Designed miniproteins, single chains, continued (4). Designs and how they scored, part 106

Each design is a single chain, and the fold is of that chain. pLDDT is the mean over its residues in the fold that is shown.

## One batch from the design tools (miniprotein)

Design m15907
Fold by ESMFold2-Fast:
Structure m15907 (fold): chain A 104 residues (1-104)
Amino acid sequence: MEEQEKVLKIAEIVEEALRTYAELTPPGAPGLSDEAQAALVAIQEAYRKAKAGEPVDVEKVFEHAKTVLSDLPPEAAERAAEIAKKHGLPELADYFREVAEKQR
């Protein structure tokens, strides 16, 4: 159950960061690589399974979140970090800030 709750929060954070990015970017130019798109699909599938009470792999979802955010401008990773902090996940926030920092 704790694993499922973490997956739901990670997926919500990534989704909110992507929604904000999409609202600022024309819908016809998402800017995501094939790798990031596959990672996003995996996150969405894990989210559906977590909501249904099915077993999920938090570590894999976390890696997918990093892949998606690494493909976006550093501002998206910084926003994900802020959202993670608000959800009481400071460790995840630190990780997303590290991703943003590596992107300059």
Scores: mean pLDDT 72

Design m15909
Fold by ESMFold2-Fast:
Order: C-alpha cells, then sequence, then structure tokens
Structure m15909 (fold): chain A 80 residues (1-80)
C-alpha cells in the first residue's frame, strides 16, 4: 500500500546523515508523487536513485544493511 511505502521511505530518510537528508527527502517526495500518479516505473527509478545517494554517503554496516532491507521491501511492494 502507499501508506506502507511512505512509512518505509520515512524510515530511510530518518537514517540519512544530516548532509544528505535534504537530497534523500527530495527523492522520497518525488517517489511518493510518482506513486500517487500511478507511475510505478518512475517511482522505482526515484527509489533506486535514493538508494544510490544513501550508498554514496558511506553509512556504517548496520545502517547500510537496514536501508538495503527497507529498499528491498519497497521494491517488492512496487512489483506487486
Amino acid sequence: TLERIRALLDEIAALAAPEYRDEIQALVDKALAALEAGDIARARAYVDALYGVFVASKPDPATAARVEALVAEIRALLAA
């Protein structure tokens, strides 16, 4: 559901380092707008871009593993 995807994206945003938070939040907002418009392919592209920014931020292994799990759940929900 859109509500579940929003909750997962909000958790990813909360895990972002302060210097990347605005960029990550902008991609979260774009992904949600694409989902509300029914554009699943665009939403997926924004989620992939969001994950790329998060990886580039060089998070600790525990945070990286948590975000990977959250992104995997979002991708599964988008594929349903």
Scores: mean pLDDT 85

Design m15910
Fold by ESMFold2-Fast:
Structure m15910 (fold): chain A 64 residues (1-64)
Amino acid sequence: SYLEKGREYYEKGDYEKAVQYFEKAIAEDPNNAEAHRLLGEVYEKLGKLNEASQHYARALALEK
């Protein structure tokens, strides 16, 4: 899945590829809380704290 590929690139430190695959996972399922959380983690690694915060907030809103 796109989520699994995103995680693989994130673990390798390829944050650009990780963003691409997590965005594809969100495009397939916009309510995928895990994809939003992982994209938040990648943006945090990239120093994009505003984007990270937005994705973390969405992930929390999607979790029951």
Scores: mean pLDDT 85

Design m15911
Fold by ESMFold2-Fast:
Structure m15911 (fold): chain A 79 residues (1-79)
Amino acid sequence: SKIKEYEERIKKDPTDYKAYYELGKVLAEEGKLEEAAEAYKKAIEIADALNKPNPEARKNLLEVETEIGLRLLKKAVLG
C-alpha cells in the first residue's frame, strides 16, 4: 500500500525525490533490494539536480548494494 502511494506521487510529480527516497526505504524493508537501489539512485539524481543533496539516500544505497553483493556471493559459494 505504501509502495503504491509513493508510485502515485511520482506519477503526479516525477521530480519528487523524497517520494523516490521513501519508496526505496519501503522496497528495502520488503527485501526488494534491486528495486530499492534504483529508487535511491533516482532520488539522488533528482536531489543533486535540484542542489538538495540527500546523504541518507547515498548511505542507504551503499547499504543496499552491499547486501545485494553479499547475497550474490552467498549464492555463488553455497550454490
Scores: mean pLDDT 85

Design m15912
Fold by ESMFold2-Fast:
Structure m15912 (fold): chain A 73 residues (1-73)
Amino acid sequence: MKKSEEHRKKAEEHIKKANEAVKQGDVETAREHLKKAEEHRQEVLDLGDYKGYQELSPPLHEAMRKVQELEKE
């Protein structure tokens, strides 16, 4: 599915950018990228790509956990 593949790639790119922002201590930028990654992951699910949705969940949740740890500091 062409649209699902595009959304998977965008979600992965935003997860990567969120992790880079976390490494720099930039909570605001990290949260913006996580929001975009979650939106693209949801679109993958809406397009019926359940496997893609499942594969995106662990890295997204890990990045979210790192942002939460930064927000406590």
Scores: mean pLDDT 83

Design m15913
Fold by ESMFold2-Fast:
Structure m15913 (fold): chain A 93 residues (1-93)
Amino acid sequence: MTLADLEAELARALGTSPEQRAAAQAEARALAAEEGVPAVAFLGERPGDVRAVGVASPDEEAVKRFLELALEYLRRGAPADQALGDALVELAA
């Protein structure tokens, strides 16, 4: 599965609009530029709600692995914020 395929599946699972995705991606890039490290941004309308995810990293394979883990947790019925957080923790280990 390509990076674009994984991003499309995650957007579908979260109900993400193209505008929400663009906003999350811009936030992730801003964070990565400011801190000098890879960054992930979760955007939602309420605390704990995730409607969009942005990722800024030069490592495409790490991004793909993160998205695969997040999708697996979502398929198991985890809440979106927990699924994405758990995927980041597992990727960092």
Scores: mean pLDDT 78

Design m15914
Fold by ESMFold2-Fast:
Structure m15914 (fold): chain A 74 residues (1-74)
Amino acid sequence: MVPELTEAEKEAIIQAIVDAIRAAGRPLSLRELAERLAVDVGTLSRTINALKDHPLFQEQISYDREAGTYSLKE
């Protein structure tokens, strides 16, 4: 399990994910996000699971289960 994150840490991580997707200009897989954020895939997976219910994550990030990719909401 990911340890409890502060609100500021959650917002910073969500912003880093948003910035990575925006810089790519396309949907990114979990692996591509992990490579861009310089973290391991397992750590990123656990972190995203901890952030999935955060309003900023829900408002800005969409996950396509069929494609296995993360994109920005418009």
Scores: mean pLDDT 80

Design m15915
Fold by ESMFold2-Fast:
Structure m15915 (fold): chain A 80 residues (1-80)
Amino acid sequence: SEEERQRAVDALEEAGEKLGKGDLEGAIEGVREALEYARRSPAASPEAIEALEKAIEALEKGDLVEAGHYLGVARAEVGS
């Protein structure tokens, strides 16, 4: 639904803010929350879901360059 989509966008924005503050754990939790809401939204693209999953994997590995790339893709796909 639109509500789940908006919650995914909000969670992604919060994750970005936490990452900007150096809160890596909080950023990972925010992206996981965004993924959960995106999975519940029939409007979410497969590309958005994949980008969110890959962003989480990259953040957990400490690959901030790869994480930044996939967070950018997820932001573009989840937000209209």
Scores: mean pLDDT 81

Design m15916
Fold by ESMFold2-Fast:
Structure m15916 (fold): chain A 97 residues (1-97)
Amino acid sequence: SRKEKLRELAELARKVNDEDVLIILPGLQAVEGTGKDILDYIDSLPEFLRKKYKEALDKIMKKLGISKEEFENMTVDEIIDKLLEYLRKKLAEKEAA
């Protein structure tokens, strides 16, 4: 379920110290639909929070190797799954070091 995936995502982000994923977690919890709906949610926030979220999302898109257009067309569940895959890989790399 999404609730279980978000719990795992939060735990993994803490373990690998991924602040950008931690910043966007409230948006992933609050928003249904697509990455476009996440961006619309962010645009409704006060300017300083909007800037913080946009910077975090830009870094995340670069880490995942996806464009803004690809992000906008992904479902929130697909975004969560891609973040989980990325963080699981980062945790494995950290544990192997």
Scores: mean pLDDT 85

Design m15917
Fold by ESMFold2-Fast:
Structure m15917 (fold): chain A 59 residues (1-59)
Amino acid sequence: SASDVRAFIDRFLEENNIPRSEAPRLRLLLRGVARLAGLSVDEFLAQPNAEEALAAFYS
Protein backbone atom coordinates (compact mmCIF):
# COMPACT_ATOMS: atom_id res chain seq x y z
CA SER A 1 0.00 0.00 0.00
CA ALA A 2 1.05 3.62 -0.50
CA SER A 3 0.89 4.22 3.26
CA ASP A 4 3.20 1.26 3.98
CA VAL A 5 5.65 2.42 1.29
CA ARG A 6 5.76 5.95 2.77
CA ALA A 7 6.33 4.60 6.29
CA PHE A 8 9.09 2.26 5.08
CA ILE A 9 10.88 4.97 3.06
CA ASP A 10 10.64 7.57 5.84
CA ARG A 11 12.10 5.11 8.39
CA PHE A 12 14.85 4.03 5.97
CA LEU A 13 15.83 7.67 5.40
CA GLU A 14 15.95 8.42 9.15
CA GLU A 15 17.87 5.24 10.07
CA ASN A 16 20.47 5.77 7.31
CA ASN A 17 20.81 9.57 7.71
CA ILE A 18 19.62 10.22 4.14
CA PRO A 19 17.97 13.59 3.26
CA ARG A 20 14.18 13.40 2.83
CA SER A 21 14.64 15.01 -0.62
CA GLU A 22 15.94 11.56 -1.73
CA ALA A 23 12.56 9.88 -1.06
CA PRO A 24 11.49 9.83 -4.77
CA ARG A 25 14.79 8.20 -5.79
CA LEU A 26 14.48 5.60 -3.01
CA ARG A 27 10.93 4.78 -4.21
CA LEU A 28 12.38 4.06 -7.67
CA LEU A 29 15.19 1.99 -6.13
CA LEU A 30 12.64 0.06 -4.03
CA ARG A 31 10.62 -0.76 -7.17
CA GLY A 32 13.79 -1.87 -8.98
CA VAL A 33 15.01 -4.06 -6.11
CA ALA A 34 11.57 -5.69 -5.75
CA ARG A 35 11.50 -6.36 -9.51
CA LEU A 36 14.98 -7.93 -9.44
CA ALA A 37 13.81 -10.21 -6.60
CA GLY A 38 10.74 -11.21 -8.68
CA LEU A 39 8.39 -9.66 -6.10
CA SER A 40 5.77 -6.91 -6.07
CA VAL A 41 6.58 -3.92 -3.86
CA ASP A 42 4.04 -5.11 -1.25
CA GLU A 43 5.55 -8.63 -1.28
CA PHE A 44 9.06 -7.17 -0.94
CA LEU A 45 8.04 -5.03 2.06
CA ALA A 46 6.62 -8.17 3.74
CA GLN A 47 10.10 -9.79 3.68
CA PRO A 48 11.93 -9.76 7.06
CA ASN A 49 15.15 -8.54 5.36
CA ALA A 50 13.60 -5.83 3.13
CA GLU A 51 15.60 -2.98 4.74
CA GLU A 52 18.92 -4.88 4.49
CA ALA A 53 18.24 -5.79 0.85
CA LEU A 54 17.46 -2.17 -0.07
CA ALA A 55 20.52 -0.93 1.87
CA ALA A 56 22.79 -3.33 -0.08
CA PHE A 57 21.73 -1.68 -3.37
CA TYR A 58 21.97 1.83 -1.87
CA SER A 59 25.46 1.18 -0.48
Scores: mean pLDDT 82

Design m15918
Fold by ESMFold2-Fast:
Structure m15918 (fold): chain A 101 residues (1-101)
Amino acid sequence: PVAVALEAAERLKRLLEERGEHEAARLLGELIERMRGASAEEVVALMRETTEEARANPRVSPTAQHMIAALTRVIEALAAGRLDAAQVEAALAGLEAEAAS
C-alpha cells in the first residue's frame, strides 16, 4: 500500500502543479517526504492530516481540497484491503479527467 500511495500522491502533486495549484502541490510534497519510510497505518494518518490541513488553508482551492480528500479515501480503502492497485489506478484516472474539465 505505501508504494502505491507514494506513486498516487506524486501523480496528484504533478497534476496540481500543472493546474497552478502551487500551495496544494507544496502540501502534497511535504506529505510525500513524511510518507517515505512510514508504515501503511502511518500513511493513512498522514493523508488524513494533510486533508484537514488543506481544508484549513484558504490558499488551497475547493477543487484541490476535493482531490486531496478523494485520494485520501482511495488510499484508506487500499490500506483496508477494500481496493486493489488496479482500482486505485482507475480512481486516479477519474480524478485526472475531472481536473481536465
Scores: mean pLDDT 82

Design m15919
Fold by ESMFold2-Fast:
Structure m15919 (fold): chain A 67 residues (1-67)
Amino acid sequence: SALEEEGLRAFETASEERRQVLLEVGETLRKIGDQIDEGIKKSQELLKKGAPKEEALKALKEGMGGK
């Protein structure tokens, strides 16, 4: 019983730590995804207006927060 309780506690602690890391990673990836989506949207709008491919690529990089 005590060994089983200690095992469950260790599992819960490890699971909680892993869950927190996954949530933080997920949030970071979500923010990156939003930046990529914004860049793609701007790039597509430029291409739709007949802008050159180089200008569309620049807009994509700017949307992604690129240097």
Scores: mean pLDDT 73

Design m15920
Fold by ESMFold2-Fast:
Structure m15920 (fold): chain A 94 residues (1-94)
Amino acid sequence: MSADEKRLLEAKERLVELMKEAGVDEKVIESVSKTIDELISEKTPEGLIAAATILMIAAKELQEHYPEFAEEAEEIFREVQEVLLSLRAKLKEQ
């Protein structure tokens, strides 16, 4: 597993935990988690970029709708954004 894959999986786990604590619908959490896992499992730069993008969107929505978790969600957003920028830089050089 690459360092980028590991960072995205760790960010997903943290986001899922926050979503559960915030009381987000279990079916929504399962759908988001499954989609991210499927994109990472493709083991392509495009799949990882898509997974990072979905993670950032989900973290941003959590920030906007659950103020109690906004700080933790912002930390996940920033971490995933760093991974996304790294992945895009690698893709541009190929």
Scores: mean pLDDT 83

Design m15922
Fold by ESMFold2-Fast:
Structure m15922 (fold): chain A 81 residues (1-81)
Amino acid sequence: MKIGAGSAIAEDGKEVEVTFPEKLDEKVEKATAILSNGQRKEVKVIKVENVQTPNGERTKVTVLAEGLPSGEEVTIIVKSK
């Protein structure tokens, strides 16, 4: 099980990208947004891809920020199996 995290400003209908520090060989289990007030909300994973970086191959997960308060800073947590 591996965890990726990223901070983003939520906007209605915007895609937020979270890049893991390594390539995942496991399936993405779920993604959760943590709001500034500590509230947690599950978010939809819409894309999982492997990307080439100067520091090697990494897994990038794209989540859809629908249903989150627009303009709020959120922490996106992505968990692999």
Scores: mean pLDDT 74

Design m15923
Fold by ESMFold2-Fast:
Structure m15923 (fold): chain A 90 residues (1-90)
Amino acid sequence: EEDLKKGEEALKNGDYEKAVEYFRKAIEKDPNNVKAHILLARAYVKLGKLDEAEEHINRAYELAKKQNDEEAIIEVTLVAMEYAIEKRAS
């Protein structure tokens, strides 16, 4: 998952636009990759692109439920809280 790793590095460095590019590439290769949708949503929250963030939060939640991935559900919930805080601030 080279694109995921590069995206996480970009996110850590504050390169949010670059992080979006890598996470989108990861999703193009595997549309059901819950982690890619979570991280893309987080990058969109950082960019203030809240409509885009909401789309990927919702997609990640549906995928995590279908996969019965409790850890992913927790991560989606945390990103949804970050989203809600930014939406109130804007």
Scores: mean pLDDT 87

Design m15924
Fold by ESMFold2-Fast:
Structure m15924 (fold): chain A 79 residues (1-79)
Amino acid sequence: RKAYNEGLRLFAEKKYEEAIKKFEEAIKENPDLGVAWHKLGEAYFKLKKYEKSVEAYQKAIELGYLPAEENLKKAKEKL
């Protein structure tokens, strides 16, 4: 919904900390929204917060968002 779309816009503008806040709002409204967990992981990865990125990607995969598997491997390589 609105928070997720606002997060996507902020992410595209490279405003990663603001994007994280919006993706967290989207997850609070719908914790099963795997695409929001995936984007949260991508935003943390851009900020070099690799441990948080791994946690978010793992959650996206647990929720069935399998495209996050490749992102998870890359984030783990940075740890």
Scores: mean pLDDT 86

Design m15925
Fold by ESMFold2-Fast:
Structure m15925 (fold): chain A 69 residues (1-69)
Amino acid sequence: AFDLLVEGGKAYQAGDYETAAAKFEEALKLDPNNAAAWEALGVAYEKLGKHEEAAEAFAKAREIREQKA
């Protein structure tokens, strides 16, 4: 949901990338077709050094955007 994305964004701004990723993951459990949430999760994973997981998140965001979901 939107509130989880806002909480994730605030955690990201504070440098708490683990909390940011967790909040974005929770948002995606509620709305798995949210491309913006997948992109935000990918950016948080990159900051955590999880480049493989980041790439997967970005790939899902791209797939959703190509389908205009």
Scores: mean pLDDT 81

Design m15926
Fold by ESMFold2-Fast:
Structure m15926 (fold): chain A 79 residues (1-79)
Amino acid sequence: TTVSRTETIPARAEAAKFGLSVADLTAAVAARAEGEARAILAAGATPVFTITSDDAETAAAVAAALTAAGAAVTVTVAA
């Protein structure tokens, strides 16, 4: 079975909200998404993620972590 997830990452706004750098937020989001992908795989399903971000580096880093965890990923960057 395929499990689809959509992750919207307003990286600059979320980083400001939590008093983090964009890099620190990116690391936290990537770790969370990777954990979710691994949980879906452990349940015997195929994880498919759609990532939307206002920051291209954040989108790329999260997509790389998800792909390394075994997820299929589609990325959209909103300028």
Scores: mean pLDDT 82

Design m15927
Fold by ESMFold2-Fast:
Structure m15927 (fold): chain A 101 residues (1-101)
Amino acid sequence: DAARRAPVTPTPGTLAGRALSDAGRAERDAQLEALRAAGDAAAIARWGWRTGQPSLLVEALRLDPRAAVATLRELGVADETIRRWLREAGLPQAEIDALLA
C-alpha cells in the first residue's frame, strides 16, 4: 500500500527505545518461562511458528514431539518441513517416521 506509513520503531541508540525493548523482552521471556514450566509444547510451537523463531519450534519438538507435530499440522506446515525440524531436534529417524505416519 503506497499510502501506508512505516511503523514507528524507536532507534536502538535512544534511551526510551532501549527501555521499551527491554520491557517487551522481559514480558516475552516471562510468558515463555510460564509455557516451559507448564510443558505446553503446543503453545510453544504456535508461538515459534507465528513469531518466526525456529529455535522455539525445535524446543517444542524436543519437549513433546507428538503434540508439537499435531500443532504444526493444524497450522498448515508441510510434513517434509516438520521432518527436517525433528531431525534438527535430534530425534531418530524411526521416531520421526512414527510421528509422521
Scores: mean pLDDT 74

Design m15928
Fold by ESMFold2-Fast:
Structure m15928 (fold): chain A 80 residues (1-80)
Amino acid sequence: MSEEEQRRLEAEILLSLGRMAYAVGDYETAIKMYEEAIKTGVLDISAKAYEELAKIYEEQGDKEKAEEYRKKAEELRAKA
């Protein structure tokens, strides 16, 4: 497995873990997993992670942060 393939697999696992945490209402773990997925630098996965973060912050009432993360997701999707 190349470094690029390994990084992508790591990002996909982190995104999946975040989604599972979100599904059971563990928002703290979901946020942590999504932030780690973003740190991998995989553009399409990072865009998805930002979109999931926006959903969490909107549900928590932080509309400003939710809009910020949606904008970041759109910017990354345009590059991916």
Scores: mean pLDDT 84

Design m15929
Fold by ESMFold2-Fast:
Structure m15929 (fold): chain A 65 residues (1-65)
Amino acid sequence: KAEEELKKGKEYLEQGKFEEAIEHYKKAIELDPNNVEAWANLAGAYSLLGKIEEAKKYLEKARKL
């Protein structure tokens, strides 16, 4: 379920496991593509991983929902 994947992503993010967090946030958006929080958290995780261009793209997706 999208909410479960979001929660798991946040748990990995809190542990500094940014790539694992990204995997779970991507799973959340696969399950619910209109989940603004999933797109915003995905952008945040990419930003923390230093992938600023990807972070900007996902943040814009969140803004359009």
Scores: mean pLDDT 83

Design m15930
Fold by ESMFold2-Fast:
Structure m15930 (fold): chain A 92 residues (1-92)
Amino acid sequence: KEEEEFLKKVGVSKEEFDAMVKAINDGDFDTVGEFVMNKVKAGVSVQDLYRILQLIGDKIDPSNVEAQMKLVGILLRAVAESLPEELLAGSP
């Protein structure tokens, strides 16, 4: 399956993926944030981080707006850590 091949390529095991989905369902967004920051530090691209978070979000009930918004916040933090301050300051 394309999603499983992608996750393996970016160093995300099925166990890690399932643990992140569980953490979100349990309201533990700190665990998800730490996971994403560890991937940033490991050199995972912003595009790949976005895809990882999309795949996690696809497993969360779309009516859970708070969880979806928290995932967006985690992505924005990952983008900020991956880009120079000058680029962020120049973007609306």
Scores: mean pLDDT 75

Design m15931
Fold by ESMFold2-Fast:
Structure m15931 (fold): chain A 73 residues (1-73)
Amino acid sequence: AQEHLERAKKHLEEAKKAYENGDYSKAMKHIVEAIRHAREALAADPSLREEVQKLVDEAFELMKKIKKDIEKK
């Protein structure tokens, strides 16, 4: 449970770094992994619901930013 949550956080941070560097492909891969690990954490420990929801929401917001940036190019 906690291990999946920490892996989700790590992938979200890597996604943010990739986004800042303009590497949208790498950012998207890390977003997918962050969401996957966040959902695994919630499945293993429902008490993590609030923290998992916050992380998933942040991952989706980053994904929206990437789509917006790609569409502007």
Scores: mean pLDDT 82

Design m15932
Fold by ESMFold2-Fast:
Structure m15932 (fold): chain A 69 residues (1-69)
Amino acid sequence: SAAAAREEGLRELERLGIGEEEIEEIAEYARRLIAEAEAAGAPASEIQTLRNGLRAIEEVLELLRERER
């Protein structure tokens, strides 16, 4: 299931020493890329792909934050 795959992904991140702070930095970088692409007049499909990627990163962040509580 998608939930099981996400849990396995979180365990892999822990093994690699990638935590909440690192994922937050990746999310911020993704937001900057989206803003730059929009400013450059990138196609709507490209912008949507970037936004979908950011959404996935934010879901990982939420799961990591939930685990620290």
Scores: mean pLDDT 80

Design m15933
Fold by ESMFold2-Fast:
Structure m15933 (fold): chain A 68 residues (1-68)
Amino acid sequence: MRFTPDEATPETMARAQRLALEYERQGRLDEAKRVLENLLDATARASARATGNPRFLDRGRWAPPEPR
């Protein structure tokens, strides 16, 4: 596990989701969970970076993903 998509683009999200579904289909639930965790982490990091607001980064907990 040496890859972490720090920029959660639609392409990387789609690829990670497909990979997780494939692992789940193969019965590799552990791998599927790991892929999904990496996706969630990358999404949170991308959101913090896209905001460009140091206030969110400073608080940590105050910087949850801002969907809508």
Scores: mean pLDDT 62

Design m15934
Fold by ESMFold2-Fast:
Structure m15934 (fold): chain A 63 residues (1-63)
Amino acid sequence: MEALKELLKLLMEKYKVSEEEKKEWLEKFEKNPEDALREFVKKYKVSLDDFNEILLKVIEKLE
């Protein structure tokens, strides 16, 4: 759960999501983490390269 939340936060920073939209995405995440991430990736057309880069940063922080 914490790793997925950090992943979402870093994706929102990279794609320069507004502070108001960040709050909405965090609320969606609290309701359903997997659906929120899937919807975000689809809406912002997150590339595999960007997703992989941020995922690696999250994994590094957990170690």
Scores: mean pLDDT 79

Design m15935
Fold by ESMFold2-Fast:
Structure m15935 (fold): chain A 62 residues (1-62)
Amino acid sequence: KKILKVYATEIDAEKARELRRSILRVHEEYPEILIELEATGSPSPEAQREVERAEELARELR
């Protein structure tokens, strides 16, 4: 399987929600692609929670 690594640096909550929606879209169109998400930097607490939701989604879709 191909692995797509996504890096989220200094991301706000809205960008994190967009990232989560993009993960779902990629999985629907290319189910053979495994998505790994790495969050780097110091996001706000709100953005951190949304990034964690995106990371959970990426793990569930394996």
Scores: mean pLDDT 70

Design m15936
Fold by ESMFold2-Fast:
Structure m15936 (fold): chain A 80 residues (1-80)
Amino acid sequence: SKKAEEYLKKAEEYIDKAIEYLKQGNYEKAYEYALKGKKYAMEALKLSSGDDLLRAIGLVIRAIGLLFEAGLKLGIPMAS
């Protein structure tokens, strides 16, 4: 659906921003944007099927990885 496509696009945009902030050493903004990317990827996941579903799953996994990396740099406990 068009709504799923919009959420996938937003997820990608936020994930790209999270990666850029991570490269800059701005771990607070990297974490914030990774959370936003995860949110939109999860919304896309609910609305997607077929190839879009796999794309949404990939974006969720990528966002979680970015949250893990930024969270470690911020001293956020990985077990909580």
Scores: mean pLDDT 84

Design m15937
Fold by ESMFold2-Fast:
Structure m15937 (fold): chain A 60 residues (1-60)
Amino acid sequence: SERYYRATEDYVAKRPDELTLKKGEVVKLLEEVDEEYWLVQSLVTGKTGLVPKKYLEELL
């Protein structure tokens, strides 16, 4: 099943493989890469990248 999350605050990419998100931006989870970082796709921009999962809340 597909999982959707919302950015709880702005996040600025710190590395080339990371994704910049604005607070409230909805993303789709693609992969749980490690304990801290998830590969997600922005539903606003269509771009993919790594984001610290602590900035994401699950949409219920």
Scores: mean pLDDT 86

Design m15938
Fold by ESMFold2-Fast:
Structure m15938 (fold): chain A 55 residues (1-55)
Amino acid sequence: KKELIEKFLERARKVMEVFDKETALHEINSVLEVAKKLGDEEGAERFEELKKEVE
């Protein structure tokens, strides 16, 4: 569970390095929605923090 969230966070950070802010926010929102649907509250909070950092 934690390993999967860390992989998604690393992927999102790499997208932020290569693509524009708008594309990065779209990917972060997509994984955030998945985390919420799976009931992963810890993962959802971490993705929300990353989204605020990018905004």
Scores: mean pLDDT 71

Design m15939
Fold by ESMFold2-Fast:
Structure m15939 (fold): chain A 61 residues (1-61)
Amino acid sequence: SMAEEERRKKLEKEMELGVEEVKLAVELTVLKKEKAPEEKIKEIEKKLKEVEEKIRKLEEE
């Protein structure tokens, strides 16, 4: 079924984005705990927001 194949592809993409989100969240936590430069923290926060927006957009499809 085409609908089943489309659902599978969407699930795989959601899983990939979820893994990326967790990795960025862990990196952000480590950087904040280590009192890393504010510029580096902001860079990772920006990347995390971009991944979160991609997840939201995918869920709205």
Scores: mean pLDDT 82

Design m15940
Fold by ESMFold2-Fast:
Structure m15940 (fold): chain A 107 residues (1-107)
Amino acid sequence: MAKELARKGAEGGLAGLVEGGRLAKEAGKLAAESGSGGDAKAAGLGAAAAGGGAARAGSAEGGRLAAEGGKYAAIGGGKSKSAEAAAAGAAGAAAGAGAGFQAGAEL
């Protein structure tokens, strides 16, 4: 029945949550070390948390968006790393968090 799909989704969500959190933490740390510090770190961590919440709501894409945002923040080949990293993280977090929180984050 549909229970197998739900379990596979939960397993993917858990793996995405752990990996997304790890990647965002590493990305935030790298961005802080090479850039301006707390702002980049906060943006990366916020994006990961928001993505994890969205993933739990049944959308693995939320977690993927947050993980991609974190990667981009750390390895963005641009010139304004701090500003662009924060913007990318905020955009990903807003998209994922907005959709995810609206869908089922009511406590």
Scores: mean pLDDT 47

Design m15941
Fold by ESMFold2-Fast:
Order: sequence, then C-alpha cells, then structure tokens
Structure m15941 (fold): chain A 73 residues (1-73)
Amino acid sequence: SEELQNLVLLLVMGGSEVTLEQMAKRSTGERKAQLEAILAQVRALIQQARAGGDPRQLLDQVTALMQQAEAIL
C-alpha cells in the first residue's frame, strides 16, 4: 500500500537522522558544526514529511544532504 510505502520512507529518513547524530557526536570543530547544520536540515525535512509533505520528494533531499555529510568525512 502507498501508506506502508510512505511509512518505510519515513523510517529510512529517521535512519539518516540517527546516522548524522552519531557522526556529529564523534566529530569536533568545523566538521562537527557542518554536520550539525546538515542534521538540522534533515530534521526539518522529516518534520515536513510528518506534516503531510511528499516523503519521496523529501527523501531525495535527505539523500543529497547525506552525500554532503559523506564529503565532509
């Protein structure tokens, strides 16, 4: 079902949030600040999805932010 698919997409976005939280906690200085800024953006996108935004479109944005986070490491 579409409802179940949307729930799976929300869970995937939540996994990205947890990953970024761990990356930020284990980082220092400028890298930590950059990861915390990306984390704030991911959290905002998850709140948009929970408020009725399109989880597929929002997941694409989360994926782009995760690629930015990997480039910082």
Scores: mean pLDDT 87

Design m15942
Fold by ESMFold2-Fast:
Structure m15942 (fold): chain A 66 residues (1-66)
Amino acid sequence: EDEELLAKARELLKQGIEAEKNGDYETARQLYEEALDVAAKASPDSVEAGVIQIEAAVNLTVLERK
């Protein structure tokens, strides 16, 4: 379950980065928010989930300035 959630969160993060590179900031925001939400559903002891959450949160913070 957690492994599947982490794989989905990582894929959403990747899609968000691609959307941002294309200048689609609204799609990137939605994808980063989804990645953060999915990663947050994984085990609280998961280092991998924590890394994904940090990456998504940092990217969201950068987008809020655009």
Scores: mean pLDDT 79

